# Ledger of designs, part 49: designed miniproteins, single chains

Each design is a single chain, and the fold is of that chain. pLDDT is the mean over its residues in the fold that is shown.

## One batch from the design tools (miniprotein)

Design m1792
Fold by ESMFold2-Fast:
Structure m1792 (fold): chain A 84 residues (1-84)
Amino acid sequence: EKELRERIEELRRRISELAGRAAALAPDEATRREIYEKLAEAAKAIEEAERALKEGDLEKAKEYLKRAEEALKEAQELIDRAEA
């Protein structure tokens, strides 16, 4: 449980960091929309992971955290490409 909660906090911090980078970068409308869609997907997955933890379903929580990590990875790749 503690490990999963720490992971949730880390992922939330990463969402904030990537959102800040996207705002500073000011990419084109299509890229910006895609980045924010991925960040929204990550945020929803984190909320679902927290709900699963509250219900005691550790495996379901881990699955949602994986989805959040995948969405964040895609958002970061988009930001990195736009910065390059």
Scores: mean pLDDT 82

Design m1793
Fold by ESMFold2-Fast:
Structure m1793 (fold): chain A 57 residues (1-57)
Amino acid sequence: MTVVTEMTLEEFLAQRDTVRGMARALADAGDRLLFRIHEDGRVTELDGAEALAMADA
């Protein structure tokens, strides 16, 4: 199943540890994670691996 989570870039950066834990837990369960990051009217879609890379940057 694909789990979609929508948030602002500020919320994403504030929740880095939660994002990391969520991406790992869903991957271990065999689910797909998709984040939609909203900033200044732009929407960036990140899969679990891309979200982890951004959270670690």
Scores: mean pLDDT 72

Design m1794
Fold by ESMFold2-Fast:
Structure m1794 (fold): chain A 81 residues (1-81)
Amino acid sequence: SEELKKLLEEFEKLYKEAVELAEKLGDKEALFELEVIEGIVRIWLGLYNLGYISEEEFIKFLEKAIEEIKKLTKELKEKLK
């Protein structure tokens, strides 16, 4: 569970950074996309805690969610030029 804990902590850190950037830009579309990603992660966490999905499946999903946040953060940084 160390890998899962590490990925959840990374996701939380990246999410907070992306939200701060989107708020500074007033980018309502980016804020909405970030809220959707966070909501889906919360649903998957709930499903994992109830035993409906495996840790391996949740890890794969979190890796994809982290990459989506990184992509959004890059796009937001490009708008700061």
Scores: mean pLDDT 87

Design m1795
Fold by ESMFold2-Fast:
Structure m1795 (fold): chain A 71 residues (1-71)
Amino acid sequence: MKELQEQFRKSAEGVIEQAKKLAKEGRKEEAIKLLELAIKEAKEVKEKYPELKEVAEESIKKLEELKKEIE
């Protein structure tokens, strides 16, 4: 269980880092699209895996916040 939560957190952090780099390079549309896909995936994980709900909600919050800053 712990390992899946850590993998999920690391994946979300990776997406955030990639989106930040894309935005800095002026590739804002690609950054937003990447964040939107990650948010959709995290929402599905939250619905299907209750044990990952907290981690998924934290990730969704961070992804949504970054998306607002880039938009």
Scores: mean pLDDT 81

Design m1796
Fold by ESMFold2-Fast:
Structure m1796 (fold): chain A 70 residues (1-70)
Amino acid sequence: SLDEELDKLYEEAKKRIRELAEKTGNQEAADSALSRLDEVYKFLKKHNLTLEQGKAAIDAVLAEAESEAA
């Protein structure tokens, strides 16, 4: 289902952000990214959005996290 796919994307994104923190040593940037990811995830669960829109939103958070960690 859409909900199960979004839950999976959310868990994978959290794992990727944690790995980014380990790689860069920038825990502050990782904590900020996790907070943004949680807000995006809550928004996606409240609205009737497509899986593609959900993936794009989560990918944007990950891109920002990678940029801030650099």
Scores: mean pLDDT 81

Design m1797
Fold by ESMFold2-Fast:
Formats: structure tokens, sequence, C-alpha cells
Structure m1797 (fold): chain A 66 residues (1-66)
């Protein structure tokens, strides 16, 4: 819930700054959220970050936080 959203926001900020390792830490924390929607968004964004698609990862997180 609140912690999950906070971790997604921090991951989004880190990705916009190009801080890939920091973003991965926050995405992994968001994956432990009680909210299934936030967990799925975090998992999808993490896969995109691992693939090097930072722009798409940012889009996924922005959509999840709307």
Amino acid sequence: AAEGRENLKKALEALKEGKVEEAKKHLKKAMTSDDAVLRVAAAEALELVEAGDLEKAIEVLEKALE
C-alpha cells in the first residue's frame, strides 16, 4: 500500500536520474507490497530495467502511479 507506492515513486525518480542500481533496490521493495497492482508494476519495470529499457520502465511506473 503506502510503502509500495513510495518505493515506486523513488524507483521512478532514480530511473529519471539514471541511477539504475538505486531504482532496482526500490523496485524489489515494491515487489513485497500487499497491493498486487503495485507488485506487478514493480516486476514489469524491473524486467525492463534489466533489459536496459529505462524509458519503457519509466512509462510503466508513471502509469501505475496515476
Scores: mean pLDDT 82

Design m1799
Fold by ESMFold2-Fast:
Structure m1799 (fold): chain A 84 residues (1-84)
Amino acid sequence: MEHYEKGLEYYEKGEYEKAIEEFRKAIAADPNFYKAYFYLGLAYAKLGKYKMAVHYLLTALDLDPDNEEVRAKLEEVIEKGKEA
């Protein structure tokens, strides 16, 4: 998916606001695409927006409940949010 790939490119460059825009477009095209929610959550966490990050990581986990990577990142973000 083109928007997801652009989102990853922006995320890798540290352009988190542009990454968020592209991941939102990916979700609009496929609302069940858990990877777009996962990276949207990670991008919000990079911006210090931990409540938004938790929201999207929980959505990703709901779409793929057995995903250990999503669960581990959700736990990391919750801990960071407690100290911010």
Scores: mean pLDDT 86

Design m1801
Fold by ESMFold2-Fast:
Structure m1801 (fold): chain A 89 residues (1-89)
Amino acid sequence: GLAEARAALRAALAAAEAAGDTLTVRALRIALEALEAYAADPGEEGRLELEIALGLARIALAVSKLAGASPAVLAAVEAAIAALEALLA
């Protein structure tokens, strides 16, 4: 649910920050802001914010892979993507 998606995004953000992956951190922060916009108003506009959050999380994964991020960072971002996908289902 929402709490799980929020926790997963925060965990991915913390892992990226610890790794010094600045681009992944920026993408995940925007994803978290979009998730909080959805949490405040889960209507049609909130659904678009959820899709934005998922898109940014996927960009974060691509950036992390290109940067050669550790398996732990990649796993944390993938978990955040899975939680956001579950919230859209």
Scores: mean pLDDT 87

Design m1802
Fold by ESMFold2-Fast:
Structure m1802 (fold): chain A 100 residues (1-100)
Amino acid sequence: APSREELFAEVEATLYLMGGVIALKAGDYEEAAEYFRRAAEVARRLGDRELEAHALTLLGEALFGEGRYEEAVRAYEEALKLDPENEEARENLERAKEAL
């Protein structure tokens, strides 16, 4: 069973992802990127590869919204290393490469 600390960290990662998605939908790409970076850091500490991949995919989307295409490519590539079957990250990676 997960520890109390692991459960709190999972909730923290989820709250950062929610805050990031709200900021992303509002067009606040810099704020969204900060939330997604924090979510990815928490997921990494938990060893939750799928959650880390999801946070990095959303980070790439926020960076793409900012026009930071090279950084978006790196975020999507890191997400795909963690979750190679992530169709969203794969499609977004191709779009970001075309924007370079």
Scores: mean pLDDT 88

Design m1803
Fold by ESMFold2-Fast:
Structure m1803 (fold): chain A 90 residues (1-90)
Amino acid sequence: MIPDYKKMAADLYTAIGNTLLKKGDYEGAVEAYEKAIEIDPNHADAHVNLGKAYYKLGKYEEAIRWYQKALEIDPDNEEAKKLLEEVLKK
């Protein structure tokens, strides 16, 4: 079986984005998560965290869109549900 390098690469870029998000580099986090999604369009965590990065940038409409995309991929994603509720209060 050929190793799933796509999944490994998407997980890596998601981890890079998480590090940048934690450091307050929200623009860098967006770029890293976009790369993860480009590699694996079904990576739910990357979609959730891309929404978080947009939320931190004050781009609430983009944050809503990405949380909704995460829920299309994983309807039971509790984090995406909570974050969508939070952004809708803004």
Scores: mean pLDDT 84

Design m1804
Fold by ESMFold2-Fast:
Structure m1804 (fold): chain A 56 residues (1-56)
Amino acid sequence: APVWPGEELIRAARRAGEHTGRARKENPEVYPGPADPQELADRAEQAAREIYELQK
């Protein structure tokens, strides 16, 4: 089934946030700051939702 552009953006952002959090958790000496994959996924999803609303 076709995915609406905004829905795809939200899913991609959440996935990217999780991936970034995992990478930071594995390399805390290089990437300081929040490293919880779930927290970064939630933040990325929120940002994507705001972008989606601005584009609608």
Scores: mean pLDDT 69

Design m1805
Fold by ESMFold2-Fast:
Structure m1805 (fold): chain A 92 residues (1-92)
Amino acid sequence: SMLAELAEQLRRLAEVFRKAAEALEAAGDLETARLLREVAELLREAARAAEAGDLERMEELARRAEELLREARAALSEKGREALAAVMKEAA
């Protein structure tokens, strides 16, 4: 179903951000790592909401994740950028 596919996509995105957070933490960018962990958690919750058919809850959680992503982008250090680029290259 469309909702099951959406939930799987949200879980895949959550895993990408979880791995990015680990790379950022290893690089010493602890603030951006914390923000990306929160994004990953919100996306996992959004996936559960999608599976339950709660589209309003899914959209609310996705919006919060987007806000945290904007904060993460603003907080991102130069060493964090290098670590994130490596993760993105591996994910491609």
Scores: mean pLDDT 86

Design m1806
Fold by ESMFold2-Fast:
Structure m1806 (fold): chain A 63 residues (1-63)
Amino acid sequence: SEKLHRAVEELARMVAEGTPEEEIRRRLEEFEKELSPDEARALRNAYERLMRARAEGRPVSTG
């Protein structure tokens, strides 16, 4: 879906730019309110992958 794709891209950009985790989490919660339950789960999975990559100093990949 376009909403899910846009949300994942925005979170990935925020992670890549070094945005504080608390601000990224707040933005995630805002997107979850706009998404279906299945899309919200997919977005949360994407968030977890991005935050793990950031914590390990690995490049953030989109797609």
Scores: mean pLDDT 80

Design m1807
Fold by ESMFold2-Fast:
Structure m1807 (fold): chain A 66 residues (1-66)
Amino acid sequence: SAEKRKEELLKSIEEMKKLGLITEEEAKKLKEEIEKNPNLSLEEFNELMAEVLKKQAEEKKKKLAE
């Protein structure tokens, strides 16, 4: 069901935040997107996640490299 999928996606976002893969701000934005758009496709969600993870990796490298 859509409700179960939403709960699963929200849990995944929370787990990624705990693992340090995304920031709390990024996690909040992703949760808001899911709640605002209940018909968000799995493909669209995967694109959002991929972009967040890519940006996180770039920011981490930038901070380390100064």
Scores: mean pLDDT 73

Design m1808
Fold by ESMFold2-Fast:
Structure m1808 (fold): chain A 70 residues (1-70)
Amino acid sequence: MEEYVEKFRELAEKAVKSTPEEAKKLLKEAGRYAAEAIRLGAGEEVRKVAEETGSKEAIDMVDAGLAMYG
């Protein structure tokens, strides 16, 4: 569980600092870790991490994951 949330944080933070093209790839990978974390009951923690990044794209991705898996 912790590994998935940590990997999501790492990728989302890198995406914020990256070019738009690279950010898109990083957020796609981050979404996979977010989905697994949500399935394991860490949806609130993943949502908080997305909010901390300030990225609307990351927040929207987590919200979509929560609707599907949470």
Scores: mean pLDDT 80

Design m1809
Fold by ESMFold2-Fast:
Structure m1809 (fold): chain A 74 residues (1-74)
Amino acid sequence: SMAALEKARELVEQGLAAYEAGDFETARKLFLEAAELLEDPQVQNTVLAVMGGLLSGDMSAEQARKIIEEALEK
């Protein structure tokens, strides 16, 4: 639903803020909660992949934001 998508977007933004503050445990928790709200498996997998990239240091917060915003707009 649109409401679930909006809540997932909010949780992703909170997760990115936690990651930028160095709180990786809170970031992981928020990304997992966002993924659980997503009904589209492709979008869910994108959020989980971005979480993995952020937490492994293979992706910047700005790259993550761009990828997730693009996925959530579809």
Scores: mean pLDDT 82

Design m1810
Fold by ESMFold2-Fast:
Structure m1810 (fold): chain A 97 residues (1-97)
Amino acid sequence: MIEFENVTITVDLKTGKITITGTLSKPVSEGLLKRMIENTFKELGIEIEELKVEVDEKTGKFKVEVTTKEPLTEEQAQKIANAFKEKYNANVTLTIK
């Protein structure tokens, strides 16, 4: 299992812009991380308009920027944070703007 450590999720509800940063327990490719993020949002029923992924494959540090197709609710922001906690055993700090 790939775990996400020290995950910070910042959600702008009005724009649907989400920034996710953290460290992967094992370094993975940008392509694999992109698929993991796409699958997580698909399972939540949230449509992605734009996705940018950056990974340092030596350290496992990552940054993900997501723009959702529709504005988000506070409840959807909480569901995103909970999905990362459950699916990737992540310790998550959620900030809503």
Scores: mean pLDDT 84

Design m1811
Fold by ESMFold2-Fast:
Structure m1811 (fold): chain A 80 residues (1-80)
Amino acid sequence: MEAEEKEKQEYKKKAEELLEKAREAIEQGKYEEAAELAKKALEYAEKAEDKELAREAVVLLTAASILKAGEEFDRELAAR
């Protein structure tokens, strides 16, 4: 089952890469992009059967969603 082991390792690497991109997007204020990246990371973490990566993806997705809601509120305040 060499192919399945490599596939799980590739999914873990993709999930980690997407999580890093999601964190970077949050730092840049790109919360919608961060949420999309975190969703993708969650899919790969689930395919890799890595509960820790899946948990991190859920945390980032939740954080990005909260921050996005705050940004939309700030836009309404700036328009006053």
Scores: mean pLDDT 79

Design m1812
Fold by ESMFold2-Fast:
Structure m1812 (fold): chain A 89 residues (1-89)
Amino acid sequence: SSALSTAIERAASNDAFSAGDIETLANALKTALQQASDAEERDIIARQFVSDLRNAGVSEQTLQAAQNALITEAKLSAEDQAAFTAAFS
């Protein structure tokens, strides 16, 4: 969505996510992970999500700082949290 693209562009430019950008990203992350039928698909989806942010120019510092906020806002299950955390490796 344009809202997601705008949130990513702002984070890449400002080295920070606003609360509204975290909400937009968390909703996108949760929706993507809900498509996974098993642990392998969860790992692929989570890794792709983080890779897309990195490829868009979001810094590692900004991504690491946002990790816990995204987990909390998205209300990720333990399995989704594990996959998402591993995606930062």
Scores: mean pLDDT 83

Design m1814
Fold by ESMFold2-Fast:
Structure m1814 (fold): chain A 66 residues (1-66)
Amino acid sequence: AADAPSPLSPTEMRILRVLHENPEGATAREIAERLGLSVATATRHLRRLEARGAVVRRDGRYALPP
């Protein structure tokens, strides 16, 4: 099915947990600092999650969809 979710990596699951705890959103830097990632690594995973509709981007921050 077109809407079937692909398996999430452990890193992507941790990112989603951080965003669930921060409903107003978080920057890639904030997520990177919380998870011990580089900003570039966090941004790459966030863009993949955004492409899947798992996160939305609002004014430079990433958040879970409503």
Scores: mean pLDDT 78

Design m1815
Fold by ESMFold2-Fast:
Structure m1815 (fold): chain A 69 residues (1-69)
Amino acid sequence: SLAEEAVRLHNEANRALEEGRYEEAAELYRKAAELYREAAKTETDVARYVGLRLAAIGAELDAELALKK
């Protein structure tokens, strides 16, 4: 699912960040945010919808922070 792909990319971004690959981490975070937003478009459960929207915001912020190092 798109949500599962988003989580996978978010985890890959975290690994890249830990390894000092800041530019790659930022791209992976941005891709994860896009997939979280796409997953939210078809989510009918309110709690899951809110979770996906918050995850997308978090991933976007993580991308910005990765590039400030």
Scores: mean pLDDT 87

Design m1816
Fold by ESMFold2-Fast:
Structure m1816 (fold): chain A 99 residues (1-99)
Amino acid sequence: NIEALQAAAALLILAINELPPNSAKNVLKQLENVKEQDIVNYLRGVLNLSEDTPNEVIALEALKLAKELVGDDKFNEYVQEVLKELKNPSGLELLVSML
């Protein structure tokens, strides 16, 4: 699901750049017009993953890194802000539950 991948990318961008949680809407809006393959390429590059890594694993590794960078409390604030903006939050909710 491209929306879950976009959400994972947004969470990582928020974490890497130490952005305030209310920036989530703007980050997601910028990603809405980005092709799936460009998001995958960005995440594989940042996470140093192989080209054959499945999208679900890429998304999980992005979420793990975001959580590691900002800690549990800040990561949860980012997740709540991102979830508010998603049309189908179930994909991100499932991935976060696997952390």
Scores: mean pLDDT 88

Design m1817
Fold by ESMFold2-Fast:
Structure m1817 (fold): chain A 55 residues (1-55)
Amino acid sequence: MDIAKELLTRGLTVYLARQGYSQREIAEILGISVATVTRYLRHHERARAKKEAAA
């Protein structure tokens, strides 16, 4: 997989999580593993926490 595809999938994972989809549902929609969904959400949560501290 290329980096662009991973970045897009990460963005879609975060978007779907904000819409209220479970990690399993996101994995099914995007065709990836639940572990990958969890990893992408964990990365986004760290970035969000840093932004909130800076805002």
Scores: mean pLDDT 72

Design m1818
Fold by ESMFold2-Fast:
Structure m1818 (fold): chain A 61 residues (1-61)
Amino acid sequence: DEEFLKKLKERIEELEKKIKEIEEELKKNPDDKELKLELEELEGLRALLEAVLSFLKKKLA
């Protein structure tokens, strides 16, 4: 439904903001392996949510 799609877009946008914040922290600490792992995890989650959004858009068309 439209509300669910809107909610997913908002979640993706929130994840993008968090990813940007971690990228800025990594600029200060480029050797921080823990921050790199957290960034990879958030990027993976964003990709998964984008895939779900694409699937739902196709089903609603």
Scores: mean pLDDT 82

Design m1819
Fold by ESMFold2-Fast:
Structure m1819 (fold): chain A 60 residues (1-60)
Amino acid sequence: SRAADLEELHALVNELGKELGLSPEQVQDLKDMAEAGLAAGKSLAETRAAVLQKAAELSK
């Protein structure tokens, strides 16, 4: 379900935030991106890949 997919993505974003030292604002932006991706009809895999790419960019 979309709710289960969102919970999985939120868990991923929280883990990335801790591992990469992201700010609370950056973590929230990644969560918003994940929610928008799923709302736009992207798959869980596509949205996950986009979140990972953006998190890597923010960590540099």
Scores: mean pLDDT 85

Design m1820
Fold by ESMFold2-Fast:
Structure m1820 (fold): chain A 88 residues (1-88)
Amino acid sequence: AEEDLKKGQELFEKLRKDPSLPRSLIEEAVKYYEKAIEKDPNNAQAYLNLGVAYALLGEKDKAIEYFEKAIKLDPNNQRAKELLERLK
């Protein structure tokens, strides 16, 4: 779980520095975060990052679903709320 979360975060950090990087890196980050939530289904941060990844992939409905899950697990997550409102 921790290793998968770390790999996902490393890929996200790389994308944050260079948003021109290929879609395949976002898809790879999604796989690591999906593994993270399978091992720890209460990981609000992993759900937030999945929402961001799906938003970058243009998967709006998936992004909304994961942001809502992140907010349900952590109601004080201002970032998840702001991102969800931007998509609605």
Scores: mean pLDDT 77

Design m1821
Fold by ESMFold2-Fast:
Structure m1821 (fold): chain A 56 residues (1-56)
Amino acid sequence: AMELQKRIDELRKRKAELQQRLDEAYKSGNEDQVKKLEAELAEIDEEMRRIAEELN
């Protein structure tokens, strides 16, 4: 349980960093960067969903 909670905290931090970069990419019109960051965010959301299912 403690290890899964720590992993969720790490993923939340990573998601916040990627969300900031995504916002910057939108502002600069960098479509390749937007696509890459959206994919990375989707992977983090999927991992967080799997951990949430394991905790329930």
Scores: mean pLDDT 81

Design m1822
Fold by ESMFold2-Fast:
Structure m1822 (fold): chain A 87 residues (1-87)
Amino acid sequence: MRSKSELIEEVDRLVEEIKSQSVEEAVKATREFMERLKKEPEENYDLGVEYLVVRLQRLAEEDPSLAEKAQAMIEEAKKISEEDKKK
């Protein structure tokens, strides 16, 4: 089980890394993050998804040129989260 601080740090690192990546690479990185998050307890999963969405929304507000990438990542995370919730 990962700590709350470790989850926050991983999300912050992911968001920094995708700034130099293509939209396709950023979406792939989001999928890989969600696969790791699926192995966590539900509380950590929910926290990770919520913080990722909030952090990406903030990124889009701070840098509009990254808004399309941030939105693609948010949509992928929500899609995976909905699929995981159905299981």
Scores: mean pLDDT 81

Design m1823
Fold by ESMFold2-Fast:
Structure m1823 (fold): chain A 60 residues (1-60)
Amino acid sequence: AEEELRRLLEEAERALAAGDVEAAKRHLSQAYELAQQHPISPELAARLAELLFRVAEAVA
């Protein structure tokens, strides 16, 4: 669970760096679902929240 979440966050970060907001949104949706089903570390929770905020700002 945490390893899968980490990969999804890494993929979302790469997508945002490339300007691919739609790919970032797909990866973050999957990461959010995993975070709702499993306890995650505070570090991963913070990264997920930051990336969700960055995507929200990018589509505003």
Scores: mean pLDDT 79

Design m1824
Fold by ESMFold2-Fast:
Structure m1824 (fold): chain A 60 residues (1-60)
Amino acid sequence: SELLEKALKIIEEILKKTTDEEVKEAMEEMKARIEEAHKKNNYEDLKLLLNLLEDLLKKL
């Protein structure tokens, strides 16, 4: 899925910009939520999670 690949790529970019353990744990949780949304074919949730990741990346 293009949305899944894009979301995972943004998580990698966030992880490159931070050494904060709380942010790393949040990214692991976000990855789990994205993978579950993809498994359930919940593309609306996947798109919302992607938007949250894009907003977070812009603030870093």
Scores: mean pLDDT 82

Design m1825
Fold by ESMFold2-Fast:
Structure m1825 (fold): chain A 56 residues (1-56)
Amino acid sequence: LSEEQIEAIAELVAEKHGEELAEEIRRRLTAGEDLSSEQLAAVLDALQEAGATFRD
């Protein structure tokens, strides 16, 4: 993932799941670490939501 993609994912997660979870996900992705099941679910959920939002 590029730095721009990581930041975009973090913003989407923050909007739907809160800033604390978004910061953890951003930190892990920036460090090249694996996401937990909870963090991965939050990313997938946020990206699915963003699919509808980007049509706005």
Scores: mean pLDDT 75

Design m1826
Fold by ESMFold2-Fast:
Structure m1826 (fold): chain A 75 residues (1-75)
Amino acid sequence: MELTPEEKELRDEVIKAYDEARKEAQKRGLSPMEADELAFRKALEKAIELGKKYGLTEEQVTDILERAFEERQKA
């Protein structure tokens, strides 16, 4: 199913927040596990923020978040 423009923006921003937070954590010398935890937290915060901004339901935000991380695991 094709994502709406709002869902695509949320997905892209969530992935970007995850990548940026993970790189920052690695630069700070955090362990891989700590870097993953920080990155996931930042991605979740961004997803909640954008979900509220775009008027998306909790279910829609959760589905987009799950798909974003599943795509990341496959890559």
Scores: mean pLDDT 75

Design m1827
Fold by ESMFold2-Fast:
Structure m1827 (fold): chain A 62 residues (1-62)
Amino acid sequence: GKLVAVAVRDYGATRDDELTIRKGDTVLVLEELPDGLWRVQLLAGGDVGRVPASVLEVVGTV
């Protein structure tokens, strides 16, 4: 299964491969990378990008 996580704070993309998210956004975790930037997909639009794992809280799995 894939992890489902919620943003616990806002994050603004600083690189082209990163995703801007708002506190409360729900994401599907596509890939947990060892550098601490996870590849995720926003459920509210389908946009994909990398965000710091530190701004996410895992709430379940699908």
Scores: mean pLDDT 83

Design m1828
Fold by ESMFold2-Fast:
Structure m1828 (fold): chain A 83 residues (1-83)
Amino acid sequence: VEEAIELLEKAKELLSKDDSPLAQGARNTLDEAIKLAKEGKYEQAARLAEAVADFLERHDTSPVGQEAAKLAREAAEKLREAA
């Protein structure tokens, strides 16, 4: 679970290099996923992380957005394993 939180934090850090409203929205959702994971709500955190990954894969074609999507998806998988 700690590794999943680190992946979500890395995704937020990557998106912090993009000042777009899209990147800001994704960072806010990742922050909520991190909060839920720290509260032990792993399934809810995984769903938010997957939603961010899906959103970025569809709407953010930048290398930063695609890498953040990959990290969020990997975090979601680890959170589901912990649930």
Scores: mean pLDDT 79

